# Ledger of designs, part 2: designed miniproteins, single chains

Each design is a single chain, and the fold is of that chain. pLDDT is the mean over its residues in the fold that is shown.

## One batch from the design tools (miniprotein)

Design m41
Fold by ESMFold2-Fast:
Structure m41 (fold): chain A 57 residues (1-57)
Amino acid sequence: SADLERLKEKIKELEKKIKELEEQLKKKPDPKLQLELQILEGVKALLEGVINFLESG
């Protein structure tokens, strides 16, 4: 479905942002960026859970 495809695209976008934040944190520690990273990882996990539920029937 279109909704499932949108969720998969959202996960790809989150993975890109997570990677960029990880690279920034390697160069300079920042508590705000660390918090943002944790939030994005949590959102990604929730979206992956929704996709797994939908794909399981």
Scores: mean pLDDT 84

Design m42
Fold by ESMFold2-Fast:
Structure m42 (fold): chain A 65 residues (1-65)
Amino acid sequence: TTITAEQAAEAVRTLAANGHDDETIARSVRVLAKAGATPDALSAAHRVARELGYQKAAEVAEELR
């Protein structure tokens, strides 16, 4: 039930690769946090979102870590 840094990073990359927008990825980050994402997992999601240019998703990951 614990979401790891590797799992969070992969989730963000997969959503981006499938053409999901920043709003959808941001909502998915909130779901990861509710599902038990660790602070390290949220930091990984923030880093990947920033790398890929998803500003809102990155901001959400930063706020929730």
Scores: mean pLDDT 84

Design m43
Fold by ESMFold2-Fast:
Structure m43 (fold): chain A 72 residues (1-72)
Amino acid sequence: SEAEELLRRAEELLDRAERSKDPEERARLAKEALRLAMEALKISPKELIPRAIGLILRAIGLLIDSGYREPV
């Protein structure tokens, strides 16, 4: 299904973001994953909603950590 494909792509992007040592690349990948997961949420059946929400929260957490936890 289209929702499952969007969620799979979002998950792949988040996995790549978490493996990246570049904070700018992490932020770009997390933003794209957030966009895809939000698009998936719009078309998701009830059974996929928890997965979409989980990926959205994961992406937001990664963006917050990238902006807040870089030591001077």
Scores: mean pLDDT 80

Design m45
Fold by ESMFold2-Fast:
Structure m45 (fold): chain A 95 residues (1-95)
Amino acid sequence: SMRERAEELIRKAEELEKQGRYVAAASYYFEAAKIYAELGDNDKAVEYLKKAAELYIKAGFPLSAAMLLFYAPDYLPVSEEDAEKLRELAKKAAV
């Protein structure tokens, strides 16, 4: 199922994170967030988008984190309220 695919991506992201491979881990968390958004699981989509952004910051790419959070609502089916929250987090990540 799509949910099982998302869970598999999360497991891969967690292993990459343990290895210090933050950009690769962020990419897997982002793929999982897209799946959760398509499933209508807005809470999980937002959770894993934030996780991906945190890992981009740890990797030394705060602008990539900001862009991910700011533009994610344009292509992911998240609520307008969640979209606003993600854009506010993007402003803080860019500073």
Scores: mean pLDDT 83

Design m46
Fold by ESMFold2-Fast:
Structure m46 (fold): chain A 56 residues (1-56)
Amino acid sequence: MEEFERGVRRIAELIAAGDLEGAREEVERLEKEFSEDELAQSSAKVLRRYIEEREA
């Protein structure tokens, strides 16, 4: 889905800018928006883990 891919790109930009809180909020939005999409759900979980590892 193009909308999901745009969200992922936005998350990457936020991470690059050091806005980990904003990146986490965008991941949460994508999880809620694409809750029925198996691939999107899996990708969002990976992104959330990546952000959490960077916060530590």
Scores: mean pLDDT 77

Design m47
Fold by ESMFold2-Fast:
Structure m47 (fold): chain A 60 residues (1-60)
Amino acid sequence: GPELARAVQDWTGPEPRFLSLRKGDLVEILRRVDEAFVHARNLKTGEEGLVPREFLELLN
């Protein structure tokens, strides 16, 4: 099934390549990019982008 995570805090992406988060948002992790970032989709907005792994709590 999809790899799901929840945003643990609000975060505004500094550039268009980043995914902005609101605390409690559900995201699907699409790809692990490196030690710091994943590529994810926000399930509320449908937006995709890079997000710092530290702002996500894995759910499954």
Scores: mean pLDDT 84

Design m48
Fold by ESMFold2-Fast:
Formats: C-alpha cells, structure tokens, sequence
Structure m48 (fold): chain A 76 residues (1-76)
C-alpha cells in the first residue's frame, strides 16, 4: 500500500534534492527511506539512488540500484 507519512516525507525530500541537482542530499534521504524497511519506500529509494548515480555519471552504481528495484517489482 502507500508508505507511512514518515517514509513519504523522506521520499519527497529525496525527489526534491534530485530535481535540484543536490545528489548527496538525494542519496541521504533515499537511504533513510530504504532504512524504514517499508516495501514501497525501499523501491522508491532504490529508484532515486539509481537516478542520482546516473545523473553523476556513475553507470555501475546506477545499474546496481536499477537491478535492486527490478528484483523487488518481480517478487511483488
């Protein structure tokens, strides 16, 4: 279902940081969302981390988090 209000706020902050080009903040908030252990927040966190790494040119890290996100969707 929908993530908790705490997880939603973390995801929102991560997305806002990503859109602002603040990739360090995006990764920090995404990691906090993943740490909640909520399936929807973990998925969102992996997607945000993949996008943040891709935007920085770290294609290997981006591919790693894309694979983690894909694995979660395949098991749902």
Amino acid sequence: SLPSPEAQELIKKAVEALQAGDYDAALEYADKAIATGEPAAVLAGYVIKAQAYAAQGDEAAAAEYEEKARALVAEA
Scores: mean pLDDT 88

Design m49
Fold by ESMFold2-Fast:
Structure m49 (fold): chain A 65 residues (1-65)
Amino acid sequence: MEEIKKRLQEALELAKEGRFEEAIELVKELLEEDKRAEVLVSMMIDSLEKLGYTELAQKLKELLE
């Protein structure tokens, strides 16, 4: 769980630098490696929307759907 959170945090940092494609790839890899990541990503999307990272949140939603 902590490893997944760490990777999601890295993706967030990449997004802050404008590297959205790379951030999305990291999340996609996590979703393929661990089914639990889907739930964690969903929770993270809610938090990201509240923080104003709308573009990243939308792209992550696409990965879940």
Scores: mean pLDDT 74

Design m50
Fold by ESMFold2-Fast:
Structure m50 (fold): chain A 98 residues (1-98)
Amino acid sequence: MKGVEALTKGIKAYNKGDYEKAKQYFEEAVKEFEKTDPDSPGLAIAYLMLGEAYLKLGDYEKAVEYFRKAVEKFTALGDQVGADIARKLLEEAEKKLK
Protein backbone atom coordinates (compact mmCIF):
# COMPACT_ATOMS: atom_id res chain seq x y z
CA MET A 1 0.00 0.00 0.00
CA LYS A 2 1.32 3.46 -0.90
CA GLY A 3 1.89 5.84 2.06
CA VAL A 4 -0.67 8.45 0.98
CA GLU A 5 -3.33 5.76 0.31
CA ALA A 6 -2.68 4.11 3.70
CA LEU A 7 -2.82 7.50 5.46
CA THR A 8 -6.16 8.38 3.77
CA LYS A 9 -7.72 4.99 4.68
CA GLY A 10 -6.45 5.40 8.26
CA ILE A 11 -8.07 8.83 8.59
CA LYS A 12 -11.40 7.43 7.31
CA ALA A 13 -11.25 4.57 9.84
CA TYR A 14 -10.30 7.00 12.65
CA ASN A 15 -13.24 9.31 11.82
CA LYS A 16 -15.60 6.29 12.03
CA GLY A 17 -14.21 5.41 15.49
CA ASP A 18 -12.48 2.23 14.22
CA TYR A 19 -9.21 2.98 16.03
CA GLU A 20 -7.74 -0.53 15.67
CA LYS A 21 -8.17 -0.42 11.87
CA ALA A 22 -6.91 3.19 11.82
CA LYS A 23 -3.78 2.06 13.72
CA GLN A 24 -3.10 -0.68 11.12
CA TYR A 25 -3.40 1.79 8.21
CA PHE A 26 -1.24 4.42 9.97
CA GLU A 27 1.42 1.72 10.67
CA GLU A 28 1.41 0.91 6.93
CA ALA A 29 1.69 4.65 6.13
CA VAL A 30 4.69 5.04 8.50
CA LYS A 31 6.43 1.99 6.98
CA GLU A 32 5.86 3.22 3.41
CA PHE A 33 6.92 6.86 4.05
CA GLU A 34 10.05 5.69 5.95
CA LYS A 35 11.08 3.76 2.78
CA THR A 36 10.12 6.30 0.09
CA ASP A 37 9.88 9.81 1.62
CA PRO A 38 11.43 9.91 5.14
CA ASP A 39 11.82 13.73 5.06
CA SER A 40 8.25 14.39 3.83
CA PRO A 41 5.32 16.00 5.68
CA GLY A 42 3.51 12.67 5.08
CA LEU A 43 5.75 10.83 7.57
CA ALA A 44 5.27 13.58 10.21
CA ILE A 45 1.47 13.38 9.77
CA ALA A 46 1.56 9.55 9.83
CA TYR A 47 3.46 9.61 13.18
CA LEU A 48 0.96 12.16 14.58
CA MET A 49 -2.08 10.12 13.49
CA LEU A 50 -0.59 6.83 14.73
CA GLY A 51 -0.03 8.51 18.13
CA GLU A 52 -3.68 9.65 18.15
CA ALA A 53 -4.88 6.11 17.34
CA TYR A 54 -2.79 4.69 20.22
CA LEU A 55 -4.14 7.42 22.53
CA LYS A 56 -7.74 6.40 21.66
CA LEU A 57 -6.86 2.73 22.26
CA GLY A 58 -5.43 3.56 25.73
CA ASP A 59 -1.82 2.69 24.80
CA TYR A 60 -0.36 5.87 26.29
CA GLU A 61 3.28 4.71 26.14
CA LYS A 62 3.05 4.15 22.36
CA ALA A 63 1.11 7.43 21.94
CA VAL A 64 3.99 9.30 23.69
CA GLU A 65 6.56 7.51 21.47
CA TYR A 66 4.86 8.51 18.20
CA PHE A 67 3.98 12.07 19.29
CA ARG A 68 7.71 12.56 20.11
CA LYS A 69 8.61 11.28 16.62
CA ALA A 70 6.02 13.69 15.13
CA VAL A 71 7.49 16.68 17.07
CA GLU A 72 10.99 15.80 15.76
CA LYS A 73 9.82 15.48 12.13
CA PHE A 74 7.65 18.64 12.09
CA THR A 75 10.53 20.57 13.72
CA ALA A 76 13.00 19.28 11.08
CA LEU A 77 10.53 20.37 8.35
CA GLY A 78 10.18 23.88 9.84
CA ASP A 79 6.46 23.22 10.39
CA GLN A 80 5.90 25.17 13.61
CA VAL A 81 2.11 24.60 13.61
CA GLY A 82 2.53 20.83 13.21
CA ALA A 83 5.22 20.75 15.91
CA ASP A 84 3.00 22.73 18.32
CA ILE A 85 0.02 20.40 17.73
CA ALA A 86 2.21 17.31 18.25
CA ARG A 87 3.72 18.80 21.45
CA LYS A 88 0.27 19.51 22.95
CA LEU A 89 -0.83 15.93 22.20
CA LEU A 90 2.46 14.63 23.68
CA GLU A 91 1.78 16.56 26.93
CA GLU A 92 -1.79 15.16 27.05
CA ALA A 93 -0.57 11.56 26.54
CA GLU A 94 2.18 12.01 29.20
CA LYS A 95 -0.48 13.29 31.64
CA LYS A 96 -2.48 10.06 31.08
CA LEU A 97 0.57 8.05 32.29
CA LYS A 98 0.40 9.89 35.66
Scores: mean pLDDT 88

Design m51
Fold by ESMFold2-Fast:
Structure m51 (fold): chain A 84 residues (1-84)
Amino acid sequence: TVKNPSSVITGLKLRAAIGPTEGKKSFEATVLESSPGEPAKEVKLKVELIEGEDTVTLVVYKDGEEVDRFTTKRTDPALLPGTK
């Protein structure tokens, strides 16, 4: 896919966000980004989780710039922990 600049970092954040969700959530950390043939680089990663009526929007920022955004239903296990 044309997207997918920092899938590894995004995956890490999704795992860290897995837990009892109280509604709206934001998460921030500094991580190392590695790319094939490129040295690791420090980046500030921020993930914002916005809940809609029956949807959840996840926005990923890297060094203050939006790098990814996707909206899914609350039943999507990739974004919300504990949905059955």
Scores: mean pLDDT 57

Design m52
Fold by ESMFold2-Fast:
Structure m52 (fold): chain A 85 residues (1-85)
Amino acid sequence: SMQDAEERRRLHQRVVVTLVRDRLRMMGYSDEEVEKAAREVRELLDQLGSRLSPEDFVRLLEELVLQSQGNPFRLIRLLRDRLEE
């Protein structure tokens, strides 16, 4: 259903934001820098989500996360690039 797809989309957004926070903390960034990056990722994901169906958004997000290879800065760059298309 469309409600199930939207729930899956919200779950994927939350998981990705959490992974970004955890990775930046492991890399030694301050809590302020971590929350700034997490906020940017949330804003970029919200902007992409306004342009895509929930199903297309989840597929794209899974692809971009894989392409980032666990690097949060690469993920942010990939998200920005998609918004400029």
Scores: mean pLDDT 85

Design m53
Fold by ESMFold2-Fast:
Structure m53 (fold): chain A 63 residues (1-63)
Amino acid sequence: LVGKVVEVVRDYGPRRPDELVLFKGERLLVLEEIDEEWVRAKLLSSGAEGVVPKSVLRVIGEA
């Protein structure tokens, strides 16, 4: 997933302060894979960085 552009498939509310607030249709650049469930990503609209669950993401392209 690193270097891929991904799209949010459903809204996500953060459970920890390092997690991003996500709305369906938002796009992120994946910066790092933390583990099998989580990535560190950057919101393309705002530049905000944070931790995101892979389960709410769909790959749509390359950065």
Scores: mean pLDDT 80

Design m54
Fold by ESMFold2-Fast:
Structure m54 (fold): chain A 77 residues (1-77)
Amino acid sequence: LELEGRKLLKEGSDAYLAGDYELAVEKYKEAIELLEKVDPKSPLLAAAYENLGKALEKLGKMEEAKEYYERAKEIKK
């Protein structure tokens, strides 16, 4: 699960760098689903939420992005 989550994070980041923000959101959401099952306080999960927020901002979904940034902050506390 952790290795699969890391792979999905990488795929999301690759999509983001290619400008495919819709695909980035899809891959980051898949990564989050797996990483939440591994450890809900994981730094990887916090990174996944932050990256999802950035991709959502690129799509103009500012309110949704804010929600995921707050989730990342809660993990980092």
Scores: mean pLDDT 82

Design m55
Fold by ESMFold2-Fast:
Structure m55 (fold): chain A 96 residues (1-96)
Amino acid sequence: GNIDYDEWIKELEERIKENPDDAVSWLNLGGLYYKQGDYEKAIEYYDKAVELKPDSIIAARALYNKSKAYYKLGKDEESKEALKKAESIAPRSVIE
């Protein structure tokens, strides 16, 4: 079934306005845009999560999701680079 993500996106955007350092909210917002098919916007928000918490499990999850978004955009090389970076931080079994 289709999940309506618009209300969840608005709530997370409001949370980020009040708490711009909340890396988990940036990661989750990226995931919602990914599910809506806005892969470029998803990548921008994943990059914010990585910037806020580099070399963390949050960053590794953001990089795995960024890899999937690049793949959807046909950017296979960038997808592979993001995946390798994610796996260098944490194994996939911990990130998924």
Scores: mean pLDDT 85

Design m56
Fold by ESMFold2-Fast:
Structure m56 (fold): chain A 88 residues (1-88)
Amino acid sequence: GPLERQIQEALEKARQALRKGDIEGAIEYLDQALDLAETLPDRATRIRFANEVLELAMEVLRASEDLELINRAIGLALRAIGLVIDAE
């Protein structure tokens, strides 16, 4: 639906930002994607998007030397893991 499209668009923008070395922009798009994913009623779709956010947050962690950005990426990863665990 429209919400899943918005999440996918945010994830695509996060990937584009990572390819350009825009780590801060990538984090902002991942925040947007995760905020939207948390509102999804369908458990399987929430898990799928949470896993995509987690993968990209891990890429941010590997790419960044900035402690502030690293801490923000860790926060995103923990939130994404929380969505997967809540579905168990």
Scores: mean pLDDT 86

Design m57
Fold by ESMFold2-Fast:
Structure m57 (fold): chain A 66 residues (1-66)
Amino acid sequence: SYEEAVEEAAKITGLTPEQARTLVDIARAMLDAGLSEEEVAERLQQAFPGLTLEQARKIVELARKL
């Protein structure tokens, strides 16, 4: 579910639930716009300081399953 994806994103990143919602929402929007999973992960890392590429990839995987 969306709420489960947000909770998992918060755990992976150490971010607040509100920040995690923003990450999942942006990742989903970019996937819906036709960007590849790797492109979305790279853009998330560029947009969110301190986010590792591994964390970004996990966020993309969560968003893909929505």
Scores: mean pLDDT 83

Design m58
Fold by ESMFold2-Fast:
Structure m58 (fold): chain A 67 residues (1-67)
Amino acid sequence: STLEVAESLIEEAKKAIDEGADPSTIARLLVAAYVAIMAADIEGDTEGAEKLRKKVEEVSKLYDEKL
């Protein structure tokens, strides 16, 4: 499902941040996660999308705090 894709992208972004991947890789994963969250919301998974928005914001903030 689109929610599962969004969750996987968030987890990949967090892993990339933890492993010190290059900024372009991290940025691409975060953007892809946001796009997947939007798609899930449009498809009617509003509650799941809202939960994942909070999760991706936490991951994005973690990355920002390291820079």
Scores: mean pLDDT 83

Design m59
Fold by ESMFold2-Fast:
Structure m59 (fold): chain A 64 residues (1-64)
Amino acid sequence: NEELVRKAEEYEEEGERAFAAGDLEKAIEYYKKGALYAGRIEDEELRQALLERLGAKLAEAKAA
């Protein structure tokens, strides 16, 4: 789980940097990659929290 959390957070950070730079397509791509790793986390509470956070960021990037 720790490795999957780290990967999800790394992609979340890359997505945030892309979003700040105005590169919405890259931000969406990175958030989707983060969600892929988050979805593989066995801890249900941690998985749900990360997927909700990444989903919100994805929705924001798509609406921008």
Scores: mean pLDDT 85

Design m60
Fold by ESMFold2-Fast:
Structure m60 (fold): chain A 60 residues (1-60)
Amino acid sequence: SLNELGQRAVELYVEAYRKAQQGDFKGAAQLIDEANKLLSTLSPEEQEAARREAERRIAA
């Protein structure tokens, strides 16, 4: 399972996707930047797990 920072990054990606769907591309970009900053502090394995979880939630 993801650690707390990985889960926060996933929530930011999901929120960014919702903003983009509503046409708020600036808001989406800001949230993606925040998620990427959090992910940069994690291991490559944790980063990959967070990306897959975000894709899973977005696809649902």
Scores: mean pLDDT 84

Design m61
Fold by ESMFold2-Fast:
Structure m61 (fold): chain A 65 residues (1-65)
Amino acid sequence: LQEEIEKIDKEIEEINEEAAKKVEELKAQGIILSPEEADEIFLETMKKAEPLAEKRRELRKELLN
């Protein structure tokens, strides 16, 4: 149970890090994202992490009950 939660946490971290690296790589190339473009990347990241966050929540509920 706890091991599964840790695995999910790592996957969520990877998703967030990939999004952050994408933004940093664009900045390193001299590309400045508009607020709208940055929001789109963050929204996509949130959508990718959402099902994992839901699974984590259910596992935590089992642990607490």
Scores: mean pLDDT 77

Design m62
Fold by ESMFold2-Fast:
Structure m62 (fold): chain A 85 residues (1-85)
Amino acid sequence: MEATGRELLQMAREAIERYNVPFSGSLSEKDIELENELLKAMEERSADKAVLRELIDEFVVRAKEEGLSGGAVLNAVSEWVSKRK
């Protein structure tokens, strides 16, 4: 269904705010690993808006639990959107 890049980025931002995930000024190696894992998962499952929303939510929760940056999640979603245009 019609998940626009704007909708996916907004979903990611809303999830980050909901779970109070911090933004760091620089990304650690673990942040980069999370970014790459989410991007790969989105590329493999990119057919359905609901599935993409669940992936974003899952990785935002994981970032919160591991003390990682919300920026890693936003970077993955932004890169996935960019590759689609």
Scores: mean pLDDT 78

Design m63
Fold by ESMFold2-Fast:
Structure m63 (fold): chain A 74 residues (1-74)
Amino acid sequence: AFAEEAAEEAREIARAVAEAEGLAPEEAEAIAEEAGRRARALAEQALSLPPAAREEALAKLRAILEEARAAVAA
């Protein structure tokens, strides 16, 4: 489901950023979990919108996650 995909993507991005910053594994995991929860909440909110707005919101969220992942990979 999209909410699960968004949460997992956000967790991986946040963990990569935290590790790049040299944070301890425990801190990196805490930041990743928080990012995942926020992404899930945003995705669930988008899924609650009327059909037309929902499709636009989901597409925008996917684009944001893809851009964030690309930025971290650089």
Scores: mean pLDDT 77

Design m65
Fold by ESMFold2-Fast:
Structure m65 (fold): chain A 65 residues (1-65)
Amino acid sequence: AEAGARGGAGAAASAAAGDAAGNLTMGKQVHEGSRRGSEEYGLKAGEAGAAGDGEAAAQWGTLAA
């Protein structure tokens, strides 16, 4: 949904203050997911997590599991 892109950008901006910590935590979660799931889904989850889009990260992380 194109309207959802605006919300996603806002979520990334909101996470900016804790982006370093959140990115590190998401990196550990993506690493765990890649060990169990597929590399492709892990990359998608990692990109979403790094952007601070927890919803998208959860969607891709579920597929990587």
Scores: mean pLDDT 56

Design m66
Fold by ESMFold2-Fast:
Structure m66 (fold): chain A 68 residues (1-68)
Amino acid sequence: SEHLEKAKELLERAREAIEKGDYETARKLVVEASEEVKKLLAYDQDVETAKELAEEVRELEKEVEEGE
């Protein structure tokens, strides 16, 4: 789905931002990815993959918080 593809793209960009030390951009991207994942879960679409992406969102949120 469009939301699944967008969530994956946003998380990939967030990881790249973290690698570059751009935690401000990474935080923004993680928030946007979280919103897309919430839509997948709310509409019961790609639920298994959406749960995995939600876990990745939580892990990246921790990395951003620790990187500040």
Scores: mean pLDDT 82

Design m67
Fold by ESMFold2-Fast:
Structure m67 (fold): chain A 74 residues (1-74)
Amino acid sequence: MDYAKKGYLYFLKKDYKKAIEYFDKAIEENPNFYKAYFYRGLAYLKLKDFEKAKEYFKKALELDPSYEDAKEYL
């Protein structure tokens, strides 16, 4: 939980590489944490890695099909 918050704070600071590091730690701690996959996808979008972003949005939706935010990016 703490790692995902740190990832989001780095995302807001536009430090997308550091954001991804913390979202990776959040996923290691809780592999079913669909929001961490979503925010990781957003960070890759900002880095213009559209292929990785799409894969992480798909993973977020696979873990929670009701997560409306992830559907918007697919």
Scores: mean pLDDT 82

Design m68
Fold by ESMFold2-Fast:
Structure m68 (fold): chain A 90 residues (1-90)
Amino acid sequence: NAEEYYEKGKELEKEGKLEEAAEYYKKAIELDPNFAEAWLNLGEVLEKLGKLDEAEAAYEKALKLEKSEEAFERLVEIGVRRLEEAVRKV
């Protein structure tokens, strides 16, 4: 079920298998789209993978579901990273 996929995702994340962890978190949210913790952890893994657009979307979803301070802080950090990358490219 959703909880089992979420637990497997956390285990894979601890092992540094970030792409696999993201897949399991996505499976968890496919079964339970209101699973705020799965959205939060998906965002964290996507951020570590450098997929900032996808990470931002996942954190925004987590914030809407649970008003998460962690998700809000990660969204701010992604905004800063995007600005830094944009400045570096010009």
Scores: mean pLDDT 81

Design m69
Fold by ESMFold2-Fast:
Structure m69 (fold): chain A 71 residues (1-71)
Amino acid sequence: DKKKKAEEYLKKGIEAYKKGDLEKAKEYFEKAVELDPSNSLALALLGVVYYEQGDFEEARRWWERAREAAE
């Protein structure tokens, strides 16, 4: 089940983010989005990581995708 695997990666990404490991959080959130590209939470959290890394334009793109996926 792709959604179950995406949820596992999302959880790992959140754990990495809470520890301040932005690179690891990004990798896990990217894997979650790859497996479930409609998961608005995973898309939004990937945007947050890009924003905290200073990639504001990329963050905006991910947040736009998150808004669209929440429809």
Scores: mean pLDDT 87

Design m70
Fold by ESMFold2-Fast:
Structure m70 (fold): chain A 66 residues (1-66)
Amino acid sequence: PTVTITNITDPTKATALALDAIGEGGRAKVSGTSVQTVVAEVPTEEAARRLARAGEEAGGTATLQL
């Protein structure tokens, strides 16, 4: 599953989301400067849903591709 989290303005939160994806056995890419996007591929739908929720709690907008 893929999670795309956009509109993250706090680089610390973007980094934390990327590390969470890696911790789930996935991969993550962070892009952008003042407004960041995290695209993560994770092995399970449960991990994807947790990451999407964390991204929204970080002030981002999360979209799931299961």
Scores: mean pLDDT 82

Design m71
Fold by ESMFold2-Fast:
Structure m71 (fold): chain A 80 residues (1-80)
Amino acid sequence: MLPSTDEAVAQATKLADDYRAGKISLQQLLDALGKLITQLVRAGAYDTVLAVLETVSSRLDAATAQQFLVRAHEILVSLA
């Protein structure tokens, strides 16, 4: 099931918060967000992709956010 923009942002927010709280590892965070971005890109939901990237960047440290932006770029390019 493809999430709405609000659902995708809520999911990304929870993942970022769980990571910051030490509830999930960096690898679990990257895998979960990578799956979400892949699903959204395959569906052409680019506005939702941008909302998720903005949410992650605003809630995580710069180094972690940068790893996400690289992963998201790789997914976007591979599915173009």
Scores: mean pLDDT 81

Design m72
Fold by ESMFold2-Fast:
Structure m72 (fold): chain A 65 residues (1-65)
Amino acid sequence: MEEKEKLRKEAEEHMQRGVEYLKAGDWEKAAEHFRKASELYREAGDTVGAMAADILAVGAEIEAK
């Protein structure tokens, strides 16, 4: 439980930073943070969190191109 909780909290931090970069128009930084969040959510077993992070990462990556 402890390890999963820490991974989820780290994922939440990356989600928050990604949203901040997305609002600032820094698409590359936003995508980076959302990708890290997705990986951490998957390791924590949080499928819903991982899916949300993946969607945001793809959106930011498209904008960055």
Scores: mean pLDDT 82

Design m73
Fold by ESMFold2-Fast:
Structure m73 (fold): chain A 57 residues (1-57)
Amino acid sequence: SARAEAEKLLAEAKEAAEKGDLETAERYAMQAWRLDPSLLPEIAETVGKLMKEVRAK
């Protein structure tokens, strides 16, 4: 299912971010958003907040 795949990609995005690979994290997050746009709030809360903090540096 698209939602299950999107959730898996969100988990991969978080893992990539934790490893310091923010480019890969963004790619996984965008892929998850494309598979299930209704997950946008979750993506924003997890990956979006992290990206905002990194950009603020």
Scores: mean pLDDT 76

Design m74
Fold by ESMFold2-Fast:
Structure m74 (fold): chain A 59 residues (1-59)
Amino acid sequence: MLSKEELENIAKELYNKGVISKEALEKVLAAKSAEEIKKIILDNVKEEYKEIVEKLIED
């Protein structure tokens, strides 16, 4: 299971690739738990990448 720090690093990479917005990244960095980060990422990822990103973070 991915740690909070690993999920924050994934969110930074997704932002750098244009998969999530800057606002989504800021929400991730303010999140209190790994579960909250996963929810923010999935709620804010572009629909075309949702399945790939879900597999990445649910590992």
Scores: mean pLDDT 80

Design m75
Fold by ESMFold2-Fast:
Structure m75 (fold): chain A 93 residues (1-93)
Amino acid sequence: MSEIDEGIADILTAVGKRLMEQGRYEEAKEMYERAVEVSEGRNPYALIGLGEALAKLGRLEEAREAFERALEVAREQGDEEAVRRAEELLREL
């Protein structure tokens, strides 16, 4: 992943989080999906955000898949914070 792609994924993830706080779950999902695409699935926070948006939309199976991917990616990267967050969200489903 290039530094530019990482920066774009982070911005899209931040926009998605703001949309989630506003209850705009469909738009949040679209921002997180773009963040996942730009990061080629390598941003665990974009995957966590996507799962949270999907869960709010009642798409629980897709939310679980997103959190499971986030957990795998976070473990591969050694991101202990993302690991804990993904595990917590999987237990809440």
Scores: mean pLDDT 88

Design m76
Fold by ESMFold2-Fast:
Structure m76 (fold): chain A 90 residues (1-90)
Amino acid sequence: KKEEAEKYLNEGRKALARGDYDTAIENFEKAIELDPNNVEAYIVLGDAYYKKGEFDKAIEYYRKALELDPENLSARTLLEIVEQKKKEAA
């Protein structure tokens, strides 16, 4: 259900805002299960993994967002940022 997917997306964003990355990830994964074409859900799932320091997973989800919407400037910019951070962390 679209409304259920949006509810999980909003709960995930609230968890992200309070630094509860694992709860954010669980809610964003549920949003994707209910609406697998929701580009924004992939972007915020990437954000959650990035904040958790899991750069490879963040890159994976930003790439999935770009597979669904190749012109998404936000996903492209975030992907570039995480790839650069991964190089600096190595």
Scores: mean pLDDT 85

Design m77
Fold by ESMFold2-Fast:
Structure m77 (fold): chain A 61 residues (1-61)
Amino acid sequence: GDAEALAEQLGISVEDAKKIIEAGRKGSREGRANATPGEEGANAIGQAAAKGIAEAKKEIE
């Protein structure tokens, strides 16, 4: 699954990979709440997901 693939890619445990994926999903949901219409909204969602992932990685590392 995605968690196993991410764990192998980053050299972390599957449990830590699940935390990163969950943080990305949370960031995506928060980004959608603040999204503008169209392409700008899609970019904002991606940025929010990336921020969530980065924060989770700092907590794990």
Scores: mean pLDDT 70

Design m78
Fold by ESMFold2-Fast:
Structure m78 (fold): chain A 79 residues (1-79)
Amino acid sequence: MKTIEVDPTKFGAEAEEAIRNAKPGDKLVVHAPPLLPLIQRLAKLAEGKGIEITLVTDEEPSEEVKQFAEKNGIKIEVK
């Protein structure tokens, strides 16, 4: 298992490459604002991969973002 950290300014290309190369049990840590479109994209990219995704943010997510993340197995950490 490995942990992959994704820079929020490079989320698109770097996140897709990281997920493409990830194996079941790998962890993806994304440092970004808790935006619903971002959480939806993370869920879609991780679908069927067996990877763990954690979003690290410095602001409190909305209830919609929290509920979507819980339903899709994405963890949210507020720093």
Scores: mean pLDDT 74

